Designed miniproteins, single chains, continued (5). Designs and how they scored, part 20

Each design is a single chain, and the fold is of that chain. pLDDT is the mean over its residues in the fold that is shown.

## One batch from the design tools (miniprotein)

Design m16714
Fold by ESMFold2-Fast:
Structure m16714 (fold): chain A 61 residues (1-61)
Amino acid sequence: RRELIDQGIELGAKGSEAYRAGDYETAAKYYEQAARLFEQAGAHSAAEEMRKLAEEARKKA
């Protein structure tokens, strides 16, 4: 795995953890960071999925 993808996975996991805890603003922040790392790695589909999760989290915040 590429370092950027590994970091994106870690941040996505932190976003999901925050989302389950009801901290939707923190979840959105982690999902946005994960999306940027996936985009830098060329993983555009994963980046788009993270952006959608960030939007959903922000709607609940």
Scores: mean pLDDT 81

Design m16715
Fold by ESMFold2-Fast:
Structure m16715 (fold): chain A 82 residues (1-82)
Amino acid sequence: KAEELFEEGKKAFEEGNYEKAVEYFKEAAELDPNNVEALLLALQALIKLGKTEEVQESLAKAVEAAANGDFETAAKIAKEAL
């Protein structure tokens, strides 16, 4: 279930297993497209893996869209960066 994948992703992120965190967060977001937080955390995990310049720009734009209440655009930007 999407909630279980999201929790596993958070646990992997806390343990420093960023590759596994990205995998879980991507799957959680595919099952629950309204979970923009999962996509944003996946981008943060990619930054931790050293995939930084393009992902940082995408994360900043996705966060800005989410802050403006445009969760559809935030999700689209985050998915394109993954």
Scores: mean pLDDT 79

Design m16716
Fold by ESMFold2-Fast:
Structure m16716 (fold): chain A 107 residues (1-107)
Amino acid sequence: SKKEQGIELLQLGAVLLKQGKYEEAIELFKKAIELDPSLEPYANLLIGEAYLKLGEYEKAIEYYEKSAKEGNKEQQARAYENIAKAYEKLGELEKAAEYRKLAEKLK
């Protein structure tokens, strides 16, 4: 099914992400979303992680915010923690502290 294909691409993308193949991982995550839109919150979290590793901090924040909006409590907490890391890299220390506090509140 399309859902099974989406999950397979999500899993392959996660392997590529761990291997440092960030652009290839992003392409697979985007295709996984096309095949199974229910994967979008988690796939957007992983796309954000890939952009963070690429040093594209503003893009990382964009995808993490998309993940937090539609994701479950665990995905939202991970997104907020990673938004805080991205803001630290941008030198936005007050925003980083605010997002860490949001993540902690979800415990």
Scores: mean pLDDT 90

Design m16717
Fold by ESMFold2-Fast:
Structure m16717 (fold): chain A 76 residues (1-76)
Amino acid sequence: SAEAQALLAEAERLFREALEARAAGDTERAARLLEEALELTKRAAELLFDPETAAEVRAAAEAYLAAARARLAALA
């Protein structure tokens, strides 16, 4: 759907901004942008997939966020 594509485009923008924030040394802003990008990714999955597949995408996104946050904390 157009809505799902818009959510994915916004998520990609936020991922790029998170990388820029990290490069600038703003690890707190990088973590917030990453979290927002993953929330949009989960919402897009709910629009694109059946509930079971959407739940799998949500679990994967949450696991990735936890790993990314742990890495950012180790670098701060």
Scores: mean pLDDT 79

Design m16719
Fold by ESMFold2-Fast:
Structure m16719 (fold): chain A 64 residues (1-64)
Amino acid sequence: DVKQKIADFAVEVAREHPELREKAREILQAIEDGDYETALKLAIEVARQLGRDDLVKEFEEALK
């Protein structure tokens, strides 16, 4: 479930990177609003910033 992976990633980011907590909150808000495209795009941005190439690839494949 890609939605769960995005949510788990956002929670991880908020915990490990307090400076990115606002971005993590935006991702979670997009999921809550049902805007999964925005949630994925924000998650890709954050994953790329953190060098999580595995997640960048997975989230990009989820964007259609």
Scores: mean pLDDT 85

Design m16720
Fold by ESMFold2-Fast:
Structure m16720 (fold): chain A 91 residues (1-91)
Amino acid sequence: IHIKIYGEKDGKRELIAEGDTSTVTSAKMLILASIEDAKLAGYDKVTIEIRGPEEEKKELAEFIVKAGKEMGWEVEVEEVGDTIIVTLTRK
């Protein structure tokens, strides 16, 4: 599983985390920590790009939707080619 996490603040986008994980559990931990860190750092938008096996991508997207909403984010999911993109926006 390959994960890229971007943060956006005041219209500026930067890569805040990137990793390759062998398990869904490791991916969930990386994503959750990155979302929490981004919230503390004051990012207005977080974009998580997920590449990997179809079932694992879907499980991760569902996890992010649930965790993001519980943390007070607006969440959108889109599929672009082989990548699932989950966007978290502060509300």
Scores: mean pLDDT 78

Design m16721
Fold by ESMFold2-Fast:
Order: C-alpha cells, then structure tokens, then sequence
Structure m16721 (fold): chain A 98 residues (1-98)
C-alpha cells in the first residue's frame, strides 16, 4: 500500500506539472489546486481498492471526483480559448456517464 501510494503521488505531481506548463498558476492556481485535491481522493480510492478488492465501493467513490475533474478541466480550457480540447473533454465526460 505505501509503495502504491508513493507511485500514485509521483504520477499526480507529474500530471499537475504538465497542466501547470500550459496554465499560468497566477491565473489558474485555484483550479489546479482543486484538481490536485480531487486526484488525491482518486488515489485514496485506488489504494483502498488494492487492499480490499471491493470494486463496487471503489467505483461509487470515484464517480463524483472523476466528474468534477472533467468539469474543472473544461472550465480551464474554455477560459484559455481551447475549443478543441473542450469538445474532447465534454465527449469523454458523456462517455464516462454512459
């Protein structure tokens, strides 16, 4: 569990760093911080699933944070004027809700 948590935290840091390269922290820092917090919640779910094997509990706990991440990413890309990425994110969210 500890090794998996460390790997997931490193992946989270890399994902946030990649977003930070595209989005100015002075303008988007609050949205980036919120995405980081939601990714940490998903990592907690993944660690619990690795210990318990309870896929239904893991799925139920992941749905809300996952949807909120997509909504925040859509807000960021809309604010940046990136209509193509907004369309892709909306399509991905619709598929995830099916």
Amino acid sequence: AAALRAELEAQLDAEIAALGARFDEARYGELLARIRALLRRLNDVAVEYAVTGDSEAARARAVEPGREIYRLLIEMFEAAGDAEHVAELRAALARAEA
Scores: mean pLDDT 79

Design m16722
Fold by ESMFold2-Fast:
Structure m16722 (fold): chain A 85 residues (1-85)
Amino acid sequence: AQALLDRGLALAQAGDLEGAIEHLTKAAEEDPESALIWYGLGLTEYHAGRLEKAIDSFQKALELDPSNEAAKKALELVKKELAAK
């Protein structure tokens, strides 16, 4: 899972959002209890314009780590954008 997470985040930073989502999704499948992987997936999905998927991923991250203030703020922001259509 760590190698997939590291590669996924590197691809996201390089602007390859689809490649990042593929690697982060595999990381989440291998380690579904990692709040960090779900948070990274949510951020990447948000930047790719996949707002509903980003909400699901941020909610999962927050279920695993309720203290993640960044995930709480991101979830609120994405919900506002989705509601604005």
Scores: mean pLDDT 82

Design m16723
Fold by ESMFold2-Fast:
Structure m16723 (fold): chain A 67 residues (1-67)
Amino acid sequence: MLVVKPGDVLQALRDYTAKTEAELSLKKGEQLTIRKVVHITDDLAGVYLEELNKVRLIPKSAVEKVK
């Protein structure tokens, strides 16, 4: 289970294409810094990202913590 907190850096394990505007498209190896955790579901993590200055839904199966 992916457990995330503010200050964590997530790295994309694979390419992912967003299915909705609320989701973030990812490229393998892309890193994103979590500023705030908003919502967590079984499949998606809703996080405020420093690089985008926005909340986006990220698929938990497509990312790993690197910090």
Scores: mean pLDDT 78

Design m16725
Fold by ESMFold2-Fast:
Structure m16725 (fold): chain A 79 residues (1-79)
Amino acid sequence: MMEEAKKLYEEAKKYLEEGDYKKAVELAKKSGELAEKSGDLDLAMKSYSLAGESAFRNGDVDTFRKFGEKYYKLKEKKK
């Protein structure tokens, strides 16, 4: 689970760099969900941040806000 989450994060980052924002959102979301389930809050936050950035670049403001909320909720939990 943790290794899969890391791999998905790396793949999502690659798709973001290639301009495939929709695929980047899908993979980053899956990475964040798996990281959160495994207790890797740092990876979950990075993944949700990447998903939000990818959604923003894709013009999907609703998805951007949703992942922003997930990011800040985890940031508070980590403190």
Scores: mean pLDDT 83

Design m16726
Fold by ESMFold2-Fast:
Parts: sequence; structure tokens; C-alpha cells
Structure m16726 (fold): chain A 58 residues (1-58)
Amino acid sequence: SEERRRLEQLLAEARRQFDALRAAVLARMADSPDYAQVKARADKLAADLEAAIAQLLA
């Protein structure tokens, strides 16, 4: 399906952009005492995004 392919491409782009932002935030916070907390929150957001993508593609 062309519609499904377009949806998959848009969701892949959203995932790529989130991964880039996550990496940039973690690099910026590398020396922060809050690093572990920020990383845990970013990891949860990544998991939530993957779950949302899986539901949309179901």
C-alpha cells in the first residue's frame, strides 16, 4: 500500500529526528549531576515512541 509506505516513511523520519535530539541532549548533559535522570527519561520517551509507532502500523 502506497499509503502505508508513506506512513512508514514519516514515522521512520520522526524516529530518526528523536534519536538525533536524544543523542544531542545526552551529549550536552554528559557532565551534569542530572545525567542519569535525563537518560532514564529519554529512554522512556524512546520506548513510548516505539510503542506508538507499533500501534499505528498494526
Scores: mean pLDDT 87

Design m16727
Fold by ESMFold2-Fast:
Structure m16727 (fold): chain A 82 residues (1-82)
Amino acid sequence: MIEKLKEAVENKDFETVKKILEEQQKRAEELTEQVDKLEKVEDLSEELKKEIEELLEFIEALKELAEKYPELREFLEKLAEE
């Protein structure tokens, strides 16, 4: 997903950026529900750990792109304000 996000930002394709963000939001909600079902931290599977790590990497990449591309920052600010 990070590569698609980068390409969409570089091409100023904010409709694709919005779609990627919506897909990642759904993923974050699903991961939150899975974590909430865990009774102990040691029940956290390697697969779930990888999915959480990938989501964190996506957030970091989005932050770096927003710092590099002011147009993305403006788009994200407008999206947050609704």
Scores: mean pLDDT 77

Design m16728
Fold by ESMFold2-Fast:
Structure m16728 (fold): chain A 87 residues (1-87)
Amino acid sequence: SEARARALEEAARHLEAAREDLARAPEHLAQAAFHAAKASAEAFDRLNALIARAANLAASGASDEEVRAALEEAARAAREFAEREKA
Protein backbone atom coordinates (compact mmCIF):
# COMPACT_ATOMS: atom_id res chain seq x y z
CA SER A 1 0.00 0.00 0.00
CA GLU A 2 1.38 3.40 -1.06
CA ALA A 3 -0.54 5.11 1.76
CA ARG A 4 1.00 2.76 4.36
CA ALA A 5 4.46 3.24 2.84
CA ARG A 6 4.06 7.04 3.13
CA ALA A 7 2.89 6.74 6.76
CA LEU A 8 5.95 4.60 7.63
CA GLU A 9 8.32 7.03 5.84
CA GLU A 10 6.72 9.88 7.84
CA ALA A 11 7.21 7.87 11.08
CA ALA A 12 10.88 7.33 10.12
CA ARG A 13 11.37 11.10 9.54
CA HIS A 14 10.00 11.88 13.01
CA LEU A 15 12.24 9.22 14.60
CA GLU A 16 15.25 10.73 12.78
CA ALA A 17 14.19 14.20 14.00
CA ALA A 18 14.03 12.86 17.60
CA ARG A 19 17.57 11.48 17.21
CA GLU A 20 18.89 14.88 16.00
CA ASP A 21 17.01 16.86 18.70
CA LEU A 22 16.69 14.82 21.92
CA ALA A 23 15.21 17.85 23.79
CA ARG A 24 12.13 17.57 21.52
CA ALA A 25 12.17 13.75 21.43
CA PRO A 26 8.78 13.29 23.23
CA GLU A 27 7.03 15.46 20.58
CA HIS A 28 8.78 13.64 17.70
CA LEU A 29 8.04 10.20 19.20
CA ALA A 30 4.33 11.09 19.55
CA GLN A 31 4.26 12.08 15.85
CA ALA A 32 6.12 8.88 14.85
CA ALA A 33 3.59 6.72 16.76
CA PHE A 34 0.66 8.66 15.22
CA HIS A 35 1.90 7.97 11.67
CA ALA A 36 2.89 4.35 12.45
CA ALA A 37 -0.71 3.68 13.60
CA LYS A 38 -1.79 4.14 9.94
CA ALA A 39 0.41 1.17 8.88
CA SER A 40 -0.24 -2.58 9.29
CA ALA A 41 -0.79 -3.98 12.81
CA GLU A 42 2.56 -5.85 12.54
CA ALA A 43 4.48 -2.68 11.64
CA PHE A 44 2.68 -0.60 14.30
CA ASP A 45 3.30 -3.18 17.08
CA ARG A 46 7.01 -3.46 16.20
CA LEU A 47 7.54 0.32 15.90
CA ASN A 48 5.55 1.03 19.06
CA ALA A 49 7.81 -1.41 20.96
CA LEU A 50 10.98 0.24 19.54
CA ILE A 51 9.63 3.75 20.33
CA ALA A 52 8.78 2.62 23.89
CA ARG A 53 12.32 1.23 24.30
CA ALA A 54 13.89 4.55 23.21
CA ALA A 55 11.57 6.53 25.54
CA ASN A 56 12.37 4.18 28.45
CA LEU A 57 16.14 4.56 27.87
CA ALA A 58 15.79 8.38 27.94
CA ALA A 59 13.62 8.26 31.10
CA SER A 60 16.08 5.92 32.90
CA GLY A 61 19.05 8.26 32.29
CA ALA A 62 20.79 6.29 29.54
CA SER A 63 23.49 8.12 27.54
CA ASP A 64 22.54 10.31 24.55
CA GLU A 65 24.51 7.81 22.42
CA GLU A 66 22.34 4.86 23.60
CA VAL A 67 19.10 6.83 23.09
CA ARG A 68 20.22 7.90 19.59
CA ALA A 69 21.16 4.30 18.69
CA ALA A 70 17.68 3.09 19.76
CA LEU A 71 16.03 5.85 17.69
CA GLU A 72 18.19 4.94 14.66
CA GLU A 73 17.08 1.28 15.01
CA ALA A 74 13.42 2.38 15.14
CA ALA A 75 13.83 4.63 12.05
CA ARG A 76 15.55 1.79 10.14
CA ALA A 77 12.69 -0.59 11.02
CA ALA A 78 10.12 1.98 9.83
CA ARG A 79 11.92 2.34 6.47
CA GLU A 80 12.17 -1.46 6.06
CA PHE A 81 8.40 -1.80 6.64
CA ALA A 82 7.84 1.04 4.12
CA GLU A 83 9.86 -0.89 1.48
CA ARG A 84 7.71 -4.00 2.10
CA GLU A 85 4.54 -1.92 1.53
CA LYS A 86 5.94 -0.76 -1.86
CA ALA A 87 6.60 -4.35 -3.03
Scores: mean pLDDT 86

Design m16729
Fold by ESMFold2-Fast:
Structure m16729 (fold): chain A 73 residues (1-73)
Amino acid sequence: SLLDEEIVGEVEAEVFKSPETGKYVVLVWARTSSGERVLLGAAVLDTDSPEEAQKVAEEFAELARKEIERYRK
């Protein structure tokens, strides 16, 4: 399991608009100590605003960073 490896951090959020649904999707990624990308979470947003989608993505990334720090202790 990738959870058996150290998550270094480098948390990033990816935002895109689904062409099928027209909704924004947020993917939150992190890097492991081996350099692999791991998906920490995904959300489909009910917003038509790219600015709102980006704000939510940044909030999710910040929450993920805090959880990683708490877990690593």
Scores: mean pLDDT 74

Design m16730
Fold by ESMFold2-Fast:
Structure m16730 (fold): chain A 56 residues (1-56)
Amino acid sequence: AMSPENLQYYEALKAGDEQAAENFAREALKAAGIDANNPALVEGMKKLLKKEANEA
């Protein structure tokens, strides 16, 4: 189950909050052990998470 804080991130992504989306993407990359300092990877993850949030 998602925490209330995680739900806020998904709602922010649906609303087009770029700052929240980037922060969530960086945390997702860190959790996966991927370099969160690479802008291309951050953008890729941000787009993936935003698509998932809109489809959920």
Scores: mean pLDDT 69

Design m16731
Fold by ESMFold2-Fast:
Structure m16731 (fold): chain A 105 residues (1-105)
Amino acid sequence: SEEAVERVRRLVDKAIEALEKGDVEAFYQHLLEAARIVYESGSPEARDVLARGIARIAKILIDKDPEVFEEAMARANKEVSAAPTDLERLQAVARAIAEAFKKIL
């Protein structure tokens, strides 16, 4: 859905803006809402927008602290492997990234 794509794009932009302000909790909540919209809409285009957004966020984390990024990816992989649904997998990735930013901000 075009509406789902635009909503996810706005939420990703809000998440990055929250990170720039040091508001990791707002960042986390915006990513969780984006993941919910992707899951509920079933839109491949909305999923692609979220995936590209996560890649941009991952680059910010790598540029700030590559060791914390590697720890976050290891944690995300373990939680993803245990997650029964695609929504819970997306939530696990969002949580791991948010916890990483809490350590370095």
Scores: mean pLDDT 88

Design m16732
Fold by ESMFold2-Fast:
Structure m16732 (fold): chain A 78 residues (1-78)
Amino acid sequence: DEIAEVPASTIVRVRDTDTGEILVVKVTSEKDTSLTVVEREASAEDAFAVASRLAAEAVRKYALQGNEVKVHYGRLKG
């Protein structure tokens, strides 16, 4: 999957407790070379909302630093 090769400054991983599938959101900042990994668990109905909220928090952090931000979504087998 192409998402595995995408560089990231923040990786959000939310495990669906119903299916075991992992939602992955990679947030890339052009100037931040540090890597932060955020892992959570949520029900199927909440997993996307949780992932989106955490990704939005990372985007806000990098935007306040004046950096260009890219966001990539994917799914992995749990």
Scores: mean pLDDT 76

Design m16733
Fold by ESMFold2-Fast:
Order: sequence, then C-alpha cells, then structure tokens
Structure m16733 (fold): chain A 92 residues (1-92)
Amino acid sequence: GPRRLVAEVDKDTDIRKAVIAAASQAGNGTIRVYVGKDGKIYIEVEGAKDLPPRELKGEVVAEATIEVSSQDSPENMDEKAKKIEEELKKQL
C-alpha cells in the first residue's frame, strides 16, 4: 500500500541525521528506513496519518526499522540511528 514518507534524500546524505530528524517528527511510533536501488534513502513513519501517502518507486535493496518514543534522550536517538546505519550497511 502507499507509504507515508517524511524524507526522500540522496545517498550522500548523513543517514543518522536524517533518522534523528524523522524521529523528531514522529514523537512516538515506528520509523522505517529504505535504501532504493536508485541510491536514494526513503524514511517512513508508521501511524503518521497527517502526511500524504506516497509509493516507493523501484526496488528496495536495504531496509531497517526502529521504534521511537517522545521520552528518548538525544543519546538514545543517536544509538537508534547508529543501529539503522549499521543494519543498512550490512545489507548493502
């Protein structure tokens, strides 16, 4: 089905910064990060019904998911973003 994407950024983007920014928009919820075969990074927040739905275009070559809370410290968010980056690199 359609995805609610909060970011669509090029491969040269700092993945950790993009994930942290998306988490700030989510508050509480699930963040999914996809790397497309086109080299773009797509970030989705599950449950964000106020964002327009968009379809992922093309083939996904890597994905990772984290859950975030409004009570997460900046240090907890950095660790979660690091886990996303490491999981995506492992799949690439």
Scores: mean pLDDT 69

Design m16734
Fold by ESMFold2-Fast:
Order: sequence, then structure tokens, then C-alpha cells
Structure m16734 (fold): chain A 92 residues (1-92)
Amino acid sequence: EVEKHLEEAIKALEKAIEALKKGDKKKAADYILEAVIHIQNALELSKDEEVKKHLEKALEHIGKAGEALSNDDYEKAIEHLKKAIEHLEEAL
């Protein structure tokens, strides 16, 4: 179940990146929220401290992506979303 939430979070972040490449900030924000919900569910279900650290790092980068989006810095937002995906892949 943890793995399924991580897979869905990664897919949502990949869709967010594609939305940003098309200039669709609202659709990207919706996908980012979907990813955050899946990551939070994975955190609640996980008892592995190493997995939790990777999930926390993914959320940190998602937060930085949100800050970049508030400044309309789509390139920086995409870079942080890619870093979040890397941490989620490390948690798998």
C-alpha cells in the first residue's frame, strides 16, 4: 500500500511537470496537491524511518516548487518537482 501511494505520487508530479511545460499553472497545482495527499498517506502508513526521511525530503522540495510557482518561476518549480520525484523513487 505504501508503494502504491508512492507510485501515484510520482505519476501526479510527472503530470504537474507536463502541465507547467504547457503553462497550465492551475492544472499543475491540482496535480501537486494530489501528489501531496499520496505522500501524506504513505507517511501515515510507513513505519520505516529511512522511507519517512525520503518522503519528508520530497515534501520539502514540493514546498520549494510552490514558492517558485508563486514567483512564476516555472523552470525552478520543475527542478524542485524533479528532486521530489528522485526522493520518492529512493523511498521505493
Scores: mean pLDDT 90

Design m16735
Fold by ESMFold2-Fast:
Structure m16735 (fold): chain A 48 residues (1-48)
Amino acid sequence: KIEEARKEIAEYFKKIHNLTEQEAIDFARGDPTVIKKRIEETKKKLEE
């Protein structure tokens, strides 16, 4: 389900964040730790 989580995150960003395209590219690059932090920050922003 790691691949599904990756796609779910990308879709989440794409629908809510206008720059999701760039986030998806960075995710594919292979920086999961950095991406995770960015995802958390974005989620906080959107929920607030």
Scores: mean pLDDT 60

Design m16736
Fold by ESMFold2-Fast:
Structure m16736 (fold): chain A 67 residues (1-67)
Amino acid sequence: AEKKAKELAEEALRLGKKTAEDLSYQPEAEQAVSDLYRVDPTLGQKVARILAEYIKEGREKAKKAAA
């Protein structure tokens, strides 16, 4: 169980980092966090907070590209 939670957390963080550069990865990152919540809700909560920061960074980059 713990091994799977670690793998899901690492995948969610990788997708989160990609979302900071390209918001098209946001649905996949959100799905990975959802999968992590099913296995480890505490770790899922921590990764969700990190994903929220990456989404914010991606949104700021998108605004900068449009301006």
Scores: mean pLDDT 81

Design m16737
Fold by ESMFold2-Fast:
Structure m16737 (fold): chain A 60 residues (1-60)
Amino acid sequence: HMAESVRTAAEVALRRGNYDAALQAADELIKLGDFEGAKEIYRRLVAAGHPRAAERLAEL
């Protein structure tokens, strides 16, 4: 499933501290209809202090 591949990419990006890449992956999950997967990544980005992720999460 495409969403699973995107979730894996988000996990790799988060592990490496590439928060912009993780945000892009979460945005892609929204386009694929995986709102729960996207919310999980946005929450982790918010915890890491990424302000754009907080805006995304508020719109979900």
Scores: mean pLDDT 82

Design m16738
Fold by ESMFold2-Fast:
Structure m16738 (fold): chain A 77 residues (1-77)
Amino acid sequence: MLSPRERAVLVAVGLAEDGGATAREIAERLGLSVATVSRHLRRLEARGLLERDPETGRYRLSARGAELLREEALAAL
């Protein structure tokens, strides 16, 4: 189960589809500190829900992460 904050971070990454999102961009969108968002992004990446581009530092949804968000969105309807 995702916490509400973990879900918010995962959704925010999913909304930034054109090459993914940086921790700063997610922090600005959610009103959180970059340090807090970076910690959540690393944990979601460790769980296989996000992928990080090592050249750009941008995070994007993995196939698993995208599937989980679709399942949660459908369950919430």
Scores: mean pLDDT 79

Design m16739
Fold by ESMFold2-Fast:
Structure m16739 (fold): chain A 93 residues (1-93)
Amino acid sequence: AREAAERGAREAEAGARAAAEAETAAGRAGGVLRAMGAALDAALAGGREAAERAAREARRAGERAAREAETEEQAEAARKAGEAAARAAEGAA
């Protein structure tokens, strides 16, 4: 379970980085990437309750980045990154 969650988080992070490189919304994408890393760390260290909180935080970070996005493509990438981070956090619990 933990190894699968870690792999999922790394894949999501790589995907989000590729999206940030393709789009010029690096600041917003960077915020989502940081939230993804923090969410995984919290899930691994804090157990199930921390994982659930981290998942909610990751989804909210993705939604906030999407609202600030200049294009629908950037908004979709932000939402997908947040959702992937949330799933990784939930899987790590």
Scores: mean pLDDT 67

Design m16740
Fold by ESMFold2-Fast:
Structure m16740 (fold): chain A 56 residues (1-56)
Amino acid sequence: MEEVEGVVAAFDSREEMARALQAATGDPEKARAAVDGSMTPEEAVRVFRALAEAGL
């Protein structure tokens, strides 16, 4: 899968993605806001990079 599709497909739901982002950043409010805002493919890639940089 492409980077974008890989990130989206790796999570069963937006809730799961928000949970992963929260774990990576330690900021549940920011994670929920990002996912709740109907994340674009570009934002999904950004989240993926953030998780990778955090070692997840």
Scores: mean pLDDT 58

Design m16741
Fold by ESMFold2-Fast:
Structure m16741 (fold): chain A 103 residues (1-103)
Amino acid sequence: AVTVTATVSGSTATVTGTHTVANPGQVTWSVRRPGLFAEALVYNGSTRAPGAPARFTGSTSGNTATLTITDATAEDSGEYFLTVVPAGSTRSDGGPAVEVTLP
């Protein structure tokens, strides 16, 4: 199972995902903004996707993945979700998206 939560403190948004995959091969953060297609933001827990703004950073610790949005703007509002693919598998494990609303 994958669970995702979000907190906003000042201009910084933190999205935290917890998964139960014992051997993760791929850990990807994505966003679906209103009216747009889903976009990958961070690959492999910490590698920023091509075209993703520098204000998005990722980190992982054990079964927890964290996405941090520094100097977040209204454009960063959307549904954030975590996708985990076990090593050697084509099956992805994902949870419900979390809605992040920024002023």
Scores: mean pLDDT 75

Design m16742
Fold by ESMFold2-Fast:
Structure m16742 (fold): chain A 57 residues (1-57)
Amino acid sequence: GTVRATATVIFEGMSAEDAARRVTKVLEAAGYTVESVEAEDLPDGSARVTVTYTKPA
């Protein structure tokens, strides 16, 4: 079966847009397929990114 994983990462001093781009680029470079990315700007200037990714079948 396909391996599917979800991870949540906090980036300090980074916008939600920049954090989402960074996560996507890292996973794509590692050979994963990104299924969904949810990114949220936090009140302290950090960004929370929740990403769901799979290993290509």
Scores: mean pLDDT 81

Design m16743
Fold by ESMFold2-Fast:
Structure m16743 (fold): chain A 85 residues (1-85)
Amino acid sequence: MTAEEAAELLEKKAEEAKKEGHDEIAEQLRKLAEQILKSGKEVDLEELEKHIKIQYEVAVLRKNNDFKKIEELGKKIEEELLKKK
């Protein structure tokens, strides 16, 4: 998709995040939209949607003080990296 289309999608998602009380994520999504517009580069929709989803999931875990689940996710990633040898 074009840089303009990607920025519009990010701004839309930022408004959704703001309505959900995730002001920090909304700010991050708006900054990403500005960077994409300045670059003028085409963006892959699938990768963009993936990034948005991950930002929401991490924000929810942090808001719930579920630090143990964040630590468990980190350990699983480390195990997977060690298996790649």
Scores: mean pLDDT 69

Design m16744
Fold by ESMFold2-Fast:
Structure m16744 (fold): chain A 63 residues (1-63)
Amino acid sequence: MVELTPEQAEAAARVFAELSGKLDPDTAARAVVEGMRRALEKDPNPTPEQVVEEARKAAEELA
């Protein structure tokens, strides 16, 4: 899956690092993947902020 902009990829890495401090790594990774999926479902070209917000929401649901 190679359609991420550098800014989206950096946002995903940043939110993964943030969530890995609060959750186990598997749950953090799942939350980031689910957040990216949800962001892309809402907008074909989501902003870095939208990716971070959806990942945080997914993390709260998985915690």
Scores: mean pLDDT 77

Design m16745
Fold by ESMFold2-Fast:
Structure m16745 (fold): chain A 73 residues (1-73)
Amino acid sequence: MKYLAASYVDKDGKRVTIAVEESNEEAVAHLEGLKRDFGWELREASPEEFEEAQKRLDAMVQGGRDGAAALAA
């Protein structure tokens, strides 16, 4: 099974990974949309990167950082 990551290049030239998805038609379309809209680069990701990215996102959401962003949606 293949995983894809969306990444951008920081001002310092450092590549930062934003999102990691399991490679399927819907996820590829979603990440291609992000590449198109935000200029993010797509690359292959390891299963370990996918698990880490999911855990980090869950931890950030569970950390309760600003309910204001949820109300703005």
Scores: mean pLDDT 67

Design m16746
Fold by ESMFold2-Fast:
Structure m16746 (fold): chain A 66 residues (1-66)
Amino acid sequence: TDGSRSGAAAYAAGAAGDAAAASTMGWEKFLVGQGEESKYGKLAYEAGAAGDAAAASRYGRLAFQA
């Protein structure tokens, strides 16, 4: 339940271009996701932390899609 909710939130934040929210949700996906979901969650977190809003948004969406 919480995993699905976080995935939807990460996708919505990424689609809206909110790098900070996408980074936060990506970190959650990294912690609770499996395989590609966890991988893209980590990438979204790292991109957001580095200030790359476009990359954070893209990886947040990919984490949700995985």
Scores: mean pLDDT 63

Design m16747
Fold by ESMFold2-Fast:
Structure m16747 (fold): chain A 66 residues (1-66)
Amino acid sequence: MEEEKLLEDTLALVNGSSGEEKEAEDVEKARKLAEFAAKEPEKADEIYKKLLEIAKKKVEEEEKLK
């Protein structure tokens, strides 16, 4: 399931959890996301929704530390 793998990889990039991924792999994942968005925009929409939720959660946690 490419969408599940792409979501997981994107979450790792946003969260900075992986950290050990190389630029070559990062470029490949970006290309797959772009192709996926072109072929299946509805599923790409779901991925961006997940990213927004995670981003908001991290912002809220950081705001509490401020």
Scores: mean pLDDT 63

Design m16748
Fold by ESMFold2-Fast:
Structure m16748 (fold): chain A 55 residues (1-55)
Amino acid sequence: MSERERLLEEARRLLEESTDPGVRTILGIAIAEAEAGRLSAEELRRVLEQARKMA
């Protein structure tokens, strides 16, 4: 699995497990942007780090 695919899988897992609306919104946008090719692996990693701090 590529780094990008691994980060996307982690983001989807965090979204499924999160009950916080803010965290869900941030992860949902990041996943959509990454799938559209508008978000880099580095940016996705930073979003995941931020989401984990909020959870």
Scores: mean pLDDT 80

Design m16749
Fold by ESMFold2-Fast:
Structure m16749 (fold): chain A 55 residues (1-55)
Amino acid sequence: AEKLIEEIKKNPTKENIEKGVKLFEEISGIKVNPEKISAEEAIKLLELAIKILKE
């Protein structure tokens, strides 16, 4: 998850945003529409996913 956050920060592309949203969905079980998510929001979701994984 941390590597993907760095990748999105360096290259905020639609593909990287979609990868971030997909990983968040796999970890959290919460579905998010990647078409409505900014790069900043995708990073925020991944940070949340890391917190969930660390428990």
Scores: mean pLDDT 77

Design m16750
Fold by ESMFold2-Fast:
Structure m16750 (fold): chain A 96 residues (1-96)
Amino acid sequence: GPIALARAAAALAIAAAKEALKVANKEGLPKAIAAAILGAGALFLADLGRALEAAKDALDAGELALEAAKLAGNEKGVELAEAAIKLAEEALKLAS
């Protein structure tokens, strides 16, 4: 269901942000931190049953994590972030 997909998306976005943080430069660091914070917020919203809001925050987290991972040159971070975005988009379609 949309809550489970939003949770999975948020977890992947946080994982992608962590990968980006391993080699984060000056530009990537704030994006990776923002992705981790939004991802954590999405997990909290999912725990409250707020599927639509959780999915939106998970999508934003995934997109920021993707930018950070690309800036870091971290292929694993890019793959995790792309997976997060896909699951968040699926969660949004089901929650809408």
Scores: mean pLDDT 88

